# Designed miniproteins, single chains, continued (3), part 28

Each design is a single chain, and the fold is of that chain. pLDDT is the mean over its residues in the fold that is shown.

## One batch from the design tools (miniprotein)

Design m9003
Fold by ESMFold2-Fast:
Structure m9003 (fold): chain A 93 residues (1-93)
Amino acid sequence: EFEEYREKVRPKVWELYDLAKKKDFEGLEQKAEEYKDIDPNLARLAESLLREYKILTDKDYAKELGYTDEQIENRKKAFEERYKALEARRAAA
């Protein structure tokens, strides 16, 4: 039922993950702001990726939220696996 929307949104989802992989905080913040008025789901994804990236790169921020070093490493691995899965889907598309 969201097939057409999924096809339209897919390149934008990949763009947001690419920004996160590049550690482009400013790009993610810009996209979150841009999509707020256009597509709230994409804005939420951009905000989620930005927050996840802050947890992975800002140890003080992560510890303030109660994350341990082990949890941060596990989240980093999970993020890398998600990106690899997304890249495989891009190659198949």
Scores: mean pLDDT 74

Design m9004
Fold by ESMFold2-Fast:
Structure m9004 (fold): chain A 58 residues (1-58)
Amino acid sequence: LKELAEKIDREGVRLHLEDPEAVSALSPEERIRLAGERLGIPEEVIEEIVKRHREGKL
């Protein structure tokens, strides 16, 4: 899970560099979902990462 969260963080940075305005309009949770979807991570795993991020466990 932590390894996938790190991959999502890296993809999120890349997305921000490509379109800073669009990405800046997203909440942190929406950014995690967008990055995870683009990496082909299953939605169930993305939602678990969002939950752990919200709880401060990542």
Scores: mean pLDDT 75

Design m9005
Fold by ESMFold2-Fast:
Structure m9005 (fold): chain A 99 residues (1-99)
Amino acid sequence: MESFLEGSLLLSLKKYEEAIEYFDKALETNPNFAWAWAGKGLALLMLGKVDEAIQDFLKALDLDPSLKQTILKGLALLRKEGADPAHVQRVEDAINAKL
């Protein structure tokens, strides 16, 4: 839980690789923590690791389908932060196909 908050803070500071390390620590403690999968997906997307990001977002939605709107809002924020629009679109398409 603390590792998730640290990961979220690092994500907001654009420290994407460090954010992933803390989300991984959260997932080692609780692999069913859907929010940690979603946070890791956002960081991976900013690093251009699109296929890994898609897998993590789909895992988050498999665990908690109510996160769909939260993830889509996160993706919209990443578009404003300079994420590749084609990468964001691939993630949105995968999420919409899942649910």
Scores: mean pLDDT 85

Design m9006
Fold by ESMFold2-Fast:
Structure m9006 (fold): chain A 65 residues (1-65)
Amino acid sequence: SAVEEARRIVDEVLKELGAPESQRGEALAYVAGGPRPVDPKLREALDKRISPELRAATLAELQAA
């Protein structure tokens, strides 16, 4: 699913950046259309890895009743 793929990419990005697991919720919220993370490196990495298509598909899955 798109949600599972987005979660996998978030986990990979956090690991690559050495970011703490506490930032996972912030990153997942951002991918789901929430506010941008305060860390510019995290924002840039997520923007490069999460395509507009994957972001749209993730939002659609989360909004499904």
Scores: mean pLDDT 78

Design m9007
Fold by ESMFold2-Fast:
Structure m9007 (fold): chain A 99 residues (1-99)
Amino acid sequence: MEKAKELIEKLKNSKDPLEQARAAYELGKLGYPEAVKELIKLLTDPNASPEVRIAAARALGEAGYKEAVEELKKILQDPRYASDPALRAAVEEAIKKIE
């Protein structure tokens, strides 16, 4: 939990997209269920960079969170994301890894 809190703080507060992406990936690898909610929030955050959103989708896939599948499928069905092929591809890859 302590390490997950540190990574969530970096994910939310870092000004460096590469640092945010690394924090997302490490959260996924740690397999903490609480990280799922934070990764989904980041994935749908309009203030997050595209690279960070893609990293959040990949982290959910890497972690294998079955609970995230329904939320990821909602992203694919949401017209707001229809014009972002890179994000959509990352979400589709994440679903395939979890399923």
Scores: mean pLDDT 73

Design m9008
Fold by ESMFold2-Fast:
Structure m9008 (fold): chain A 86 residues (1-86)
Amino acid sequence: MNVIVEAEGATERGKEALLGAAEGAAASGAKVEVRVEGDRVIVRAEGANTSGVMSMLAGATTVALEGNELESVKEGDTIILRVRPK
């Protein structure tokens, strides 16, 4: 399964959580790409197993709990998690 996290308004703690999520997904065997531009972070994990998917969900949830909104969309084999300021 593929998972994409698109986070806006990420704090330094939120960025660290997303980088940890990316590392967890990569450790699970997924192909991972990370792009950081200021407070915007995009993490893409391709071919994630259950552990990789859970790692990505944990990262997105951590940023959402910092006062952001989390939107989840599933398109075929891809889960897109969008985190944006309220």
Scores: mean pLDDT 83

Design m9009
Fold by ESMFold2-Fast:
Structure m9009 (fold): chain A 72 residues (1-72)
Amino acid sequence: SIEKLRELTKKMAELLKEKGYVTEQEALEILREVLSEDEFEIAAERMKELLAKGYSVGRATMLGAIEALEKD
C-alpha cells in the first residue's frame, strides 16, 4: 500500500526532525505501528538481514517495508 509507505516515511521524518536520529528499536516500533502483523514479520526479517550486511537503519527499514508491502 502506497499509503502505508507514506505513513512510514512521515513517522521516520518526524523522529529525525525532533531528535536528529532514529535507532533500530524506534524503526521497528514505527514498522509495528504502520504495518499489519504479517507485513511486520517480513519487514523486520529483511531489515535484520540488511543491517547485518552493513546497511543503515533508514535504508534497511525502508527496503524491508517495501518488500513486505509488495508481497502482501
Scores: mean pLDDT 83

Design m9011
Fold by ESMFold2-Fast:
Structure m9011 (fold): chain A 68 residues (1-68)
Amino acid sequence: SNRLSDEEVLRAIADMYLGLGKVAERQGRFDEAAELYEKAAEIYEQAGDTVHAEESRRLADEARRKAA
């Protein structure tokens, strides 16, 4: 079966947002990076992944501090 669990699907979506946030940060788009990291954190929490959710929130806070 090609099916994934709801938790696996949520983690994959969160990983995608985390990756997009890192790309935005490399491009100097710090406000966009912060929003993407926050979205990743929200979805990691929905997946029950509190460790990655906390990491993503810390990245969002760092990105906001870099936004001039």
Scores: mean pLDDT 86

Design m9012
Fold by ESMFold2-Fast:
Structure m9012 (fold): chain A 75 residues (1-75)
Amino acid sequence: LLEEARREVRELIEEALRAYLEGDFEKANELFKKALDLADKAAATLPPEEARELVLWTVGEAIRAIGDYVQAELS
């Protein structure tokens, strides 16, 4: 279950990054939100420590993807 949730979250983040690179910021934002929602729902069924790790991992992946693009645009 946890590994399946992580795979789905990663796939959503990858798709969001692809949309972001294509300039479809609306689609990218919706996909990132979907990834976070999926992670939150999975986390609700986990022990507190694992739940925290899943949410932080998901946020980290999203921030990393967005940060790389923003830095390229601002630089």
Scores: mean pLDDT 74

Design m9013
Fold by ESMFold2-Fast:
Structure m9013 (fold): chain A 82 residues (1-82)
Amino acid sequence: SAEEQREIARLIGRAIRRLGEALAPWLIHRAKKRGKTPGAALFASSPEEEARIEELSKWSEEEIEKHIEEVNKEILEELRKA
């Protein structure tokens, strides 16, 4: 039904947003590795966002992997509940 399709689309949209949040530290780390400014990689629009990106740029690869694993668990739990 149309309502079922809409509900699936909402779940996918939520999962994509959470994945984007999980990928932020990874994108920052990747930009830093490639000699690019982390803020430019995420299109930071405010000093507060710049400060947050700077904090995330200090994360180790292990911290990034743990963060991604935790967010993946949350996404899977949301999908299981739905």
Scores: mean pLDDT 63

Design m9014
Fold by ESMFold2-Fast:
Structure m9014 (fold): chain A 100 residues (1-100)
Amino acid sequence: SEGLEVAREAIKLLKEAYKAIGAGDVEKAREYLEKARELARKVEELGLTELARELLAAIENAEKAIKALEAGDERKAAIYATAAAITIVGAEFDLELLEK
């Protein structure tokens, strides 16, 4: 239960990071991702290893999207942002299944 609550907060932070990336606010996006990474590690420590792996994959894709934006590579930014969004949706779906 505690792990699922921590994972839910990580997903909220990832959604905020995704919005910040879409707005071009790379500093806010990095702040949200740093907090999400700390929570993802706590999810892993609480034994929800697969969910933590999904959260970390979303963080990695979002970080790659930020780097692409800073390099002016709009195509790579869109690809990595899309990958992050898909992984966020997947993590949220798996979290809902674990609450049954």
Scores: mean pLDDT 88

Design m9015
Fold by ESMFold2-Fast:
Structure m9015 (fold): chain A 64 residues (1-64)
Amino acid sequence: MSLKEQAIKRLEELLKELKERGAPQSWIDAAEQLIEQVKNSENEEEALYMVEDFEKVMRKRLAE
């Protein structure tokens, strides 16, 4: 599995968690938009960085 495929899988898992936990629609929309951005990205390392940053922010918000 490529770094890009791993990044997409991580976002899809996070999106599922957000939906199951009843996160605001704006967070769900942001996750879906990021999946599309990652799919269209030509830089796998930049795509991974974006995913890791988004995960950290969302997990922090879910923990509050």
Scores: mean pLDDT 80

Design m9016
Fold by ESMFold2-Fast:
Structure m9016 (fold): chain A 77 residues (1-77)
Amino acid sequence: NREEVGELFDKAGQILLEILRAIDAGDYEKAVEIIKNEKDPEARDLASAWAIGLARATQDYEVAELLEKADEEVKKK
């Protein structure tokens, strides 16, 4: 139970780092691709939520909106 949650958080953390690296590089297409190509919906959803939250906390609202759109589009499929 708790070990599975730890593995989910570790995987989501790795996805978050990849998203943040893409954003830091100005590669917003890559950040969107990372979200859209992630096959683990739980890890994807968690990483997306963290990335969106961080973008909003840094007042980068355009990036937050872009990531929210990518997350919503993947959830629709």
Scores: mean pLDDT 80

Design m9017
Fold by ESMFold2-Fast:
Structure m9017 (fold): chain A 80 residues (1-80)
Amino acid sequence: MAEKAIEIIEKALENIEDDEVLEEALHELAKLARQSEDEELKEILEKAMEGLQKALAGKREEGKKLLEEAKEKLKELIEK
C-alpha cells in the first residue's frame, strides 16, 4: 500500500501542472486511505491529498512541498 502511494505521488509530482493527473491521484490516494487500517499511513496520505488540493487550487509550489514531504514519510514507513 505505501509503495503504491509513493508511485501515485511521484506521478503527480512529474505532472504537477496537469489537473487531470492530480484529480486522478487524489481519487486513488483517497481510496487507499479508506482501505488502510494504519493510522500513521492515513495521516501521511491525508497530507499528500492536501498537497494535491493545494496544487489544483493553483498553489503548485506549496502542493509540491507537501507531496515531497508525504513521499519521504512513506519511504520511512516502508523501511520500518
Scores: mean pLDDT 83

Design m9018
Fold by ESMFold2-Fast:
Structure m9018 (fold): chain A 78 residues (1-78)
Amino acid sequence: MTPEEIAKEAIEYLKKKVDELLKKSTNPEVQEFIKKRGEALIEAAKRLAETYSFEEVKSFIDEQVKALEAEAKRLEKK
């Protein structure tokens, strides 16, 4: 894969994961947090795709999405 193909696939995968997290939350503040962190992760994934394989970028995304989901649950404070 070219870096451009890796970036495209990684960003698509990340956007799907972020959208799933947004659908799970009904709290507007938590949704805003998820959106903001998602945008930052898209930029990070683009940069990583210049150097790393798709599998490495996907592993980064999976780890970051897991952390983001945990942070979102803490913000719900229920």
Scores: mean pLDDT 81

Design m9020
Fold by ESMFold2-Fast:
Structure m9020 (fold): chain A 59 residues (1-59)
Amino acid sequence: KKKIDEEIKKLAEEAGKKVDPLILESQRNKDDPEKTAKLDEEVKKIAEEAQRKYNEIKS
């Protein structure tokens, strides 16, 4: 099912594009545990949303 495969690939690419700048920002602020904790929380929310969409596509 090429359509489903393309939707999964697009979902992974969009999640990666959102996560990459957060990882870079966390690396720049490595000495600020409060800011890195907030960035980790944002990454977790992005991963959770992507997992939810993935489950909907696969169901």
Scores: mean pLDDT 78

Design m9021
Fold by ESMFold2-Fast:
Structure m9021 (fold): chain A 68 residues (1-68)
Amino acid sequence: MSRKEKIKEEAEKEFKEMLEKKASASDVLTWYTDKALEIQNDPSLTPEEKKELMEYLEELFKKVVKEL
């Protein structure tokens, strides 16, 4: 499995867990920030993969925020 695919799967799993737990806005923001930094600072990812992952992460973040 590629690093990109692994990050997507981890983000999706964490997203589902936050929805199940009714996570606070602070928890969601912390998660988003931590994942964004992980993606942006990963030297194994190409700029194209980073862009794709950031777009995916933003989509998940918007979905979680709607449930708050």
Scores: mean pLDDT 79

Design m9022
Fold by ESMFold2-Fast:
Structure m9022 (fold): chain A 61 residues (1-61)
Amino acid sequence: MSPAERVRKLMEEAVRAVREGRVEEATRLLMEAARLVQATGDPEVERLFSEGVLERNRLLS
């Protein structure tokens, strides 16, 4: 699985966890995705992470 695909899946899981009220799980998934972004330095991976963070924040607002 590519780093981009893994970040996308982690962010989708984090958004789902927020919708289900599992905020601690969502935070853990977000931190795992952030580590992948830092490790790869890939702009595409960073873009997918940023999109997921925005979606998560909209659900928490």
Scores: mean pLDDT 78

Design m9023
Fold by ESMFold2-Fast:
Structure m9023 (fold): chain A 88 residues (1-88)
Amino acid sequence: AEEIFKKAVEAYQSGNFDEAVKLFEELLEKYPDADPEIIARAYLLLGHIYYQKGDKEKAIEYFKKALEVLPEDHPLREIAESFIEKIK
Protein backbone atom coordinates (compact mmCIF):
# COMPACT_ATOMS: atom_id res chain seq x y z
CA ALA A 1 0.00 0.00 0.00
CA GLU A 2 2.74 2.48 0.99
CA GLU A 3 4.64 2.08 -2.31
CA ILE A 4 1.55 2.76 -4.45
CA PHE A 5 0.67 5.70 -2.19
CA LYS A 6 4.17 7.15 -2.63
CA LYS A 7 3.96 6.86 -6.44
CA ALA A 8 0.49 8.45 -6.44
CA VAL A 9 1.74 11.38 -4.32
CA GLU A 10 4.74 11.83 -6.65
CA ALA A 11 2.37 11.92 -9.66
CA TYR A 12 0.14 14.44 -7.84
CA GLN A 13 3.10 16.70 -6.96
CA SER A 14 4.34 16.65 -10.58
CA GLY A 15 0.88 17.62 -11.90
CA ASN A 16 0.19 14.20 -13.46
CA PHE A 17 -3.36 14.15 -12.09
CA ASP A 18 -4.65 11.35 -14.35
CA GLU A 19 -1.79 9.08 -13.22
CA ALA A 20 -2.34 10.10 -9.57
CA VAL A 21 -6.06 9.22 -9.82
CA LYS A 22 -5.26 5.79 -11.30
CA LEU A 23 -2.71 5.02 -8.58
CA PHE A 24 -4.97 6.21 -5.73
CA GLU A 25 -7.89 4.18 -7.16
CA GLU A 26 -5.60 1.12 -7.43
CA LEU A 27 -4.53 1.61 -3.79
CA LEU A 28 -8.15 1.84 -2.59
CA GLU A 29 -9.22 -1.21 -4.65
CA LYS A 30 -6.27 -3.53 -3.83
CA TYR A 31 -5.56 -2.40 -0.23
CA PRO A 32 -8.88 -1.44 1.41
CA ASP A 33 -7.46 -2.65 4.76
CA ALA A 34 -4.43 -0.33 4.59
CA ASP A 35 -3.64 2.10 7.41
CA PRO A 36 -6.68 4.43 7.78
CA GLU A 37 -4.37 7.47 7.54
CA ILE A 38 -3.08 6.28 4.15
CA ILE A 39 -6.66 5.62 2.96
CA ALA A 40 -7.80 9.04 4.24
CA ARG A 41 -4.87 10.84 2.61
CA ALA A 42 -5.68 9.09 -0.69
CA TYR A 43 -9.29 10.30 -0.42
CA LEU A 44 -8.16 13.86 0.42
CA LEU A 45 -5.83 14.00 -2.59
CA LEU A 46 -8.53 12.56 -4.89
CA GLY A 47 -10.84 15.31 -3.58
CA HIS A 48 -8.23 17.96 -4.43
CA ILE A 49 -7.71 16.52 -7.92
CA TYR A 50 -11.43 16.47 -8.72
CA TYR A 51 -11.80 20.02 -7.40
CA GLN A 52 -8.98 21.14 -9.74
CA LYS A 53 -10.80 19.37 -12.60
CA GLY A 54 -13.98 21.32 -11.77
CA ASP A 55 -15.91 18.34 -10.37
CA LYS A 56 -17.08 19.82 -7.07
CA GLU A 57 -19.53 16.97 -6.37
CA LYS A 58 -16.82 14.29 -6.61
CA ALA A 59 -14.42 16.47 -4.59
CA ILE A 60 -16.94 16.74 -1.72
CA GLU A 61 -17.69 13.00 -1.94
CA TYR A 62 -14.00 12.10 -1.53
CA PHE A 63 -13.52 14.56 1.36
CA LYS A 64 -16.52 12.95 3.10
CA LYS A 65 -15.00 9.48 2.52
CA ALA A 66 -11.81 10.71 4.23
CA LEU A 67 -13.87 11.76 7.28
CA GLU A 68 -15.50 8.29 7.41
CA VAL A 69 -12.13 6.52 7.88
CA LEU A 70 -10.36 9.03 10.18
CA PRO A 71 -10.60 8.72 13.98
CA GLU A 72 -12.42 11.59 15.78
CA ASP A 73 -9.22 13.19 17.11
CA HIS A 74 -7.23 13.11 13.86
CA PRO A 75 -5.95 16.52 12.58
CA LEU A 76 -6.82 15.61 8.96
CA ARG A 77 -10.54 15.78 9.88
CA GLU A 78 -10.35 19.59 10.21
CA ILE A 79 -8.63 19.78 6.81
CA ALA A 80 -11.36 17.68 5.13
CA GLU A 81 -14.15 19.67 6.82
CA SER A 82 -12.55 22.99 5.80
CA PHE A 83 -12.35 21.93 2.15
CA ILE A 84 -15.98 20.73 2.12
CA GLU A 85 -17.14 24.10 3.51
CA LYS A 86 -14.91 26.07 1.09
CA ILE A 87 -16.27 24.18 -1.95
CA LYS A 88 -19.96 24.49 -0.94
Scores: mean pLDDT 81

Design m9025
Fold by ESMFold2-Fast:
Structure m9025 (fold): chain A 98 residues (1-98)
Amino acid sequence: MGTPQDAADALRGAAESFRKAAEASKNGDTYTAGIYAIAALLHLVAAEFAGADPEMVEKAREKVRQGLKALDQGNYDEAAKYFEEAARIAEEGARKVA
């Protein structure tokens, strides 16, 4: 496992990418939103390997699944809401680890 700082840094990276996915979703830019959501998921994988709480990581992943489904359905405001919730979960996780 990595250090608590490695986990915190990865979770902050995930949160930043989720916020960018939410902003792109609000603008109807589904491609950019999808790319940032994938980047955030990669940061969540890194955080989990660094020792982040797996229950918190799975909760964030579930919000991403809901956000991606909303994007696919053209529900851009709902997608943005889910990505913002995922960002909040990741930021809270980062504060608890560091």
Scores: mean pLDDT 87

Design m9026
Fold by ESMFold2-Fast:
Structure m9026 (fold): chain A 97 residues (1-97)
Amino acid sequence: SNQQQVRKLIIKSVGYVIRGIGLELDGDLEGALKSYLEAAKKLEEAIKLAPPEEQPDLLRFLGHVLGKAADIAARLGREDLARELRAKAEEYYREAA
């Protein structure tokens, strides 16, 4: 069912976020960025399958994850990527409101 698929995608996204946090704490910023971007991809897939009533919470979570990815990209000197990811995060927060 779509509900089971959405739940699996959210769990996978959370797993990538936890991995990203661990990599960030270890100073592996490139690994952390990759992990947060994989988390964002899983959330984008979940949002496409989720009913409209559940989308705002997922959009806020996606905004948060992209914001973390933007901060890591900035720390890596990837300023254009950081700006793009921050803009996407702000757009998803606006869509969730």
Scores: mean pLDDT 92

Design m9027
Fold by ESMFold2-Fast:
Structure m9027 (fold): chain A 86 residues (1-86)
Amino acid sequence: MEEAQMRKAERDARATEIAAEVGKLNSEDVEAQRTAYRYSERVAEENKKLAEEVSPDLAEQLRKAYKRSEEAAREAKKQAEETEEK
């Protein structure tokens, strides 16, 4: 069960990175970029909350995962802001 949570956190982090890259490829699609950063922010927040409730060892790995999602969210948000400028 702990492995399932770790695997989910890793997949979530990777999915947020992919979402940010897809947003870059659709540089004129503001809605896609907004969806990407909102998704990444939620994923980061969920895994951050989970990290506070698990064992210290698992918490360290979850913190690395959600920090990656936070980075992806920041990048996607920056792209969306540039695209929203008309």
Scores: mean pLDDT 75

Design m9028
Fold by ESMFold2-Fast:
Structure m9028 (fold): chain A 76 residues (1-76)
Amino acid sequence: NAEAEQARKEARELAEEGLELVKKDPEKGLKETVEKFLKFLEKAKQGSDETMLAAAEEIYRGAREIGELALELLAA
């Protein structure tokens, strides 16, 4: 499914952007990343269940990695 593959690609790009934002400013970067993830998932909900699941899986992975990095940077 081309839509699901595109959603995975977009979600990965958002996660990579989120990592860079959090590296620059952990608190502000985390807030901006969460807002972007929620907006992306809202858009993905308008597609097929397969597209939504693909988006959610990649966002979940990215959110975990970004959250862990933010916690490390805020604890330092």
Scores: mean pLDDT 82

Design m9029
Fold by ESMFold2-Fast:
Structure m9029 (fold): chain A 55 residues (1-55)
Amino acid sequence: SPAAARRRYNQRLLDLAREFEERVRKATSPEELQAVMDEFRAGEAALRAEYAAEL
């Protein structure tokens, strides 16, 4: 259902944001920080695509 899809999207987005914050705190180089940022952006795009496909 659309409501269930939205709940899954919101939960996964929150989980992704928490993981991002933790990885940012642990990054010790500019290269590691860039990789974390790139992974977060890719994750957000993937979650948006999955959510859009369920509508």
Scores: mean pLDDT 86

Design m9030
Fold by ESMFold2-Fast:
Structure m9030 (fold): chain A 87 residues (1-87)
Amino acid sequence: SERERLLEAILKVWEKLRKEYPELPPPEFVRERLEKLIKRNASKSFREIAELLAALMAELFRFSLKDEAIVLEAVNRVEEVIRELLE
């Protein structure tokens, strides 16, 4: 499904960032939270789900990373992938 494709794309970005920033928690931690958000918002449109996932990812990066510049870069990378899938 499109929701599953979006989830996998976001997790791919997290995996790539984790290679540079090993302090990021394992992908399982992120997957669980993303899946829970999708399930909780099952009645919402794909675009609304994508916006909620982007917001959640920003929160997870702020929780996991201490450097604001790195957080901003990570958030921008996730938002880029989400935009590509919304086209």
Scores: mean pLDDT 83

Design m9031
Fold by ESMFold2-Fast:
Structure m9031 (fold): chain A 72 residues (1-72)
Amino acid sequence: MKITLDVVDEDGRRHRLEFESPEEARAAAEAEPNPLVAALLRSGAVQAERTGEDVELRGSVAAQAAAGRAAG
């Protein structure tokens, strides 16, 4: 299952990450210094595990984090 993150953080830095498994996305989240990006990677891993499908997270980090909270 493919997990793709293509987001822009609060400093205007673009984070484009791609993982073949939820386990790789979680490992990347633990090493990620930006807590919002780390939270999105963990959320993507959880979604991929639940659905068994590819997951894409795009846009601004703040907007994606807010959307994830509202959906939970």
Scores: mean pLDDT 75

Design m9032
Fold by ESMFold2-Fast:
Structure m9032 (fold): chain A 96 residues (1-96)
Amino acid sequence: SKKVAEAVGYLLRGLAAEEEGDYEKAAEAYEKAGKLFEELGDYESAGKAYDKAGEAYLKAGDYEKAKEAYRKAAEAYKKAGDEKKAAEAEKKAEEV
């Protein structure tokens, strides 16, 4: 679908921004990808995208946004039925 292409496009923009060391831009791109995957009902991909956003926000020093992104990842993984990844994301949010 068009939304799948858009979500993948944001993941690629996030990867490119990380390569340039622009972690805030990377995190924003990953967060947009996560939202698009949620709209698609692809909760596993949404969780992965939000996890990447949390990691990028941590590298940017934006601890509040990192916590929020990890909490979104945990919620997405729960909706996907991936309880292990949900617990790992919750732990990351608590440790920020």
Scores: mean pLDDT 90

Design m9033
Fold by ESMFold2-Fast:
Structure m9033 (fold): chain A 82 residues (1-82)
Amino acid sequence: SREELEELFKKAEKLIREDPERAAEIFDTLSKDPSLSEIGRANLKIAAESLRKGDFKTALAALETALIQDDKAAEKLAELLK
């Protein structure tokens, strides 16, 4: 649901602020998951690479696109952030 996606995005944004290196590792790992869509994988890879460059705005935009466009990306990220 939209409320679940908003809550998940807030949890991910908190991790990005507190530990951007760990966030990048998680997003990079998910970008290699064959159960995700091509759009989900591509945007998670952009999010990881943008975080490593300190481009938080691009990282958050790419993450939002991945979570909205790929239900499996949202499901797996929620599990990793428990």
Scores: mean pLDDT 87

Design m9034
Fold by ESMFold2-Fast:
Structure m9034 (fold): chain A 66 residues (1-66)
Amino acid sequence: GDALAAEALRLAIEAAEALAAGDSETAKRYMQQARELAEQARPTVPRTAARLEHDAEYLEEKAEAL
């Protein structure tokens, strides 16, 4: 539930930080883990899971930009 969603958010933040540091491989790895945890959380916290999906899409666009 909420613990999985919180961990997914933490990993998404670390992915964004890795991307800002130029480490796309670490960013992709953390983002994949965040998505997997968000999917596991969806049955109990669907609103939080949907928000995490939006954040993931934004980070993917930034990773592919430039």
Scores: mean pLDDT 71

Design m9035
Fold by ESMFold2-Fast:
Structure m9035 (fold): chain A 60 residues (1-60)
Amino acid sequence: SLEPSSDLDNIQDLAIKLRELMLKLSKEEQKKIEEEVTKLGLEKDALEISKYLTEKIKSL
């Protein structure tokens, strides 16, 4: 769809994908990413969080 009417749903899907990729990383890296995502979820809007998750997934 062309309409981004569910940014929160998009974030949920991205978070699940990131979590799955993180299972292949070291404990230290996993913890760092989890804390970074949690901090963003508390401080940033849905668009900013979605953008961060997308970029992080691409880097893995």
Scores: mean pLDDT 67

Design m9036
Fold by ESMFold2-Fast:
Structure m9036 (fold): chain A 90 residues (1-90)
Amino acid sequence: HMTKMSEELREELKEKLKKELEELEKEIEEAKKNKDEEKLELLEQAKKVAELLLEAIETEEIEEIEKKLEEIYLEHVVPLAEKAGVSVKL
């Protein structure tokens, strides 16, 4: 059945990135209303990065996507679990 990255996980990642892009677009619109040019430039760069990640998922760069998810898990999730006295393994 499974490789490390299933089609279901890919769809979940796309949904999450699309949601984050929607939030970024909302912040961009707010920055435009406030005429905050510096913040607008930063938000546009963040949106471009998120769009590149979405494109990588859509172009089936599975190994890169898996590595990115593992890095996030190891750098953010595992340290919190270890601090709570829970052993975590992949």
Scores: mean pLDDT 65

Design m9037
Fold by ESMFold2-Fast:
Structure m9037 (fold): chain A 82 residues (1-82)
Amino acid sequence: KKAEEYIKKAEEYEKKGDYKKAGEYYEKAAEEYENAEKPDYVKAAEAYRKAAEAYRKAGDEKKALEAEVNAGLALLKDYILS
Protein backbone atom coordinates (compact mmCIF):
# COMPACT_ATOMS: atom_id res chain seq x y z
CA LYS A 1 0.00 0.00 0.00
CA LYS A 2 2.43 2.74 1.16
CA ALA A 3 5.16 1.56 -1.23
CA GLU A 4 2.82 1.92 -4.23
CA GLU A 5 1.74 5.40 -3.02
CA TYR A 6 5.42 6.44 -2.82
CA ILE A 7 6.04 5.10 -6.36
CA LYS A 8 3.16 7.25 -7.65
CA LYS A 9 4.54 10.33 -5.87
CA ALA A 10 8.01 9.65 -7.30
CA GLU A 11 6.54 9.35 -10.82
CA GLU A 12 4.67 12.66 -10.35
CA TYR A 13 7.90 14.41 -9.26
CA GLU A 14 9.74 12.86 -12.24
CA LYS A 15 7.12 14.32 -14.61
CA LYS A 16 7.64 17.73 -12.98
CA GLY A 17 11.43 17.42 -13.40
CA ASP A 18 11.99 17.36 -9.62
CA TYR A 19 14.43 14.46 -9.79
CA LYS A 20 15.73 14.95 -6.24
CA LYS A 21 12.23 14.47 -4.77
CA ALA A 22 11.58 11.62 -7.22
CA GLY A 23 14.72 9.85 -5.92
CA GLU A 24 13.66 10.41 -2.29
CA TYR A 25 10.21 8.89 -2.90
CA TYR A 26 11.63 5.92 -4.85
CA GLU A 27 13.92 5.28 -1.83
CA LYS A 28 10.92 5.49 0.53
CA ALA A 29 9.07 2.97 -1.66
CA ALA A 30 12.10 0.62 -1.65
CA GLU A 31 12.34 0.85 2.16
CA GLU A 32 8.62 0.01 2.48
CA TYR A 33 9.09 -3.05 0.23
CA GLU A 34 12.12 -4.19 2.30
CA ASN A 35 10.44 -3.61 5.68
CA ALA A 36 7.05 -5.13 4.87
CA GLU A 37 5.85 -8.12 6.93
CA LYS A 38 6.49 -10.13 3.75
CA PRO A 39 9.41 -8.26 2.14
CA ASP A 40 9.45 -7.83 -1.64
CA TYR A 41 13.16 -7.49 -2.31
CA VAL A 42 12.73 -7.57 -6.11
CA LYS A 43 10.39 -4.57 -6.01
CA ALA A 44 12.72 -2.91 -3.48
CA ALA A 45 15.64 -3.36 -5.90
CA GLU A 46 13.56 -1.94 -8.79
CA ALA A 47 12.65 1.09 -6.66
CA TYR A 48 16.29 1.62 -5.59
CA ARG A 49 17.37 1.52 -9.26
CA LYS A 50 14.74 4.13 -10.14
CA ALA A 51 16.00 6.23 -7.20
CA ALA A 52 19.57 5.92 -8.54
CA GLU A 53 18.47 7.08 -12.02
CA ALA A 54 16.51 10.00 -10.54
CA TYR A 55 19.46 11.06 -8.34
CA ARG A 56 21.78 10.84 -11.37
CA LYS A 57 19.43 13.15 -13.33
CA ALA A 58 19.47 15.50 -10.30
CA GLY A 59 23.30 15.54 -10.45
CA ASP A 60 23.66 13.71 -7.11
CA GLU A 61 26.07 10.95 -8.13
CA LYS A 62 26.82 9.97 -4.50
CA LYS A 63 23.14 9.30 -3.70
CA ALA A 64 22.79 7.52 -7.07
CA LEU A 65 25.69 5.19 -6.17
CA GLU A 66 24.27 4.58 -2.66
CA ALA A 67 20.90 3.66 -4.19
CA GLU A 68 22.59 1.26 -6.68
CA VAL A 69 24.40 -0.45 -3.77
CA ASN A 70 21.07 -0.78 -1.92
CA ALA A 71 19.46 -2.30 -5.05
CA GLY A 72 22.26 -4.90 -5.23
CA LEU A 73 21.89 -5.71 -1.53
CA ALA A 74 18.11 -6.15 -1.95
CA LEU A 75 18.68 -8.62 -4.82
CA LEU A 76 21.24 -10.48 -2.71
CA LYS A 77 18.67 -10.77 0.10
CA ASP A 78 16.06 -12.03 -2.40
CA TYR A 79 18.51 -14.69 -3.65
CA ILE A 80 19.63 -15.82 -0.16
CA LEU A 81 16.19 -15.72 1.53
CA SER A 82 14.08 -17.21 -1.28
Scores: mean pLDDT 86

Design m9038
Fold by ESMFold2-Fast:
Structure m9038 (fold): chain A 91 residues (1-91)
Amino acid sequence: KEEIEKLEEEIKKLKEELEKLVEELKELGKEEEAKKFELELEIEEGLLDIELAIAKITKDSEEEVIEILKKHKKELEELLKKAKEALEKAK
């Protein structure tokens, strides 16, 4: 529904921005830091996919799915903030 689609789009944009910052860190020679953020993003993506798959199997309500998406959006926002701080220190 509309709220789920909006949250999925917001999460997608956060992932794209984080991937861009990871590439910029690599360009600045901060390969280890870039790999750390890359792995943390992969972990968050995997956890979201698992939680959504479980919700589908258990027939969780739309409200419960929305809460899963909100939780992971917040975690991605926190990861993005840390990546931005790392990039500023690298300059």
Scores: mean pLDDT 83

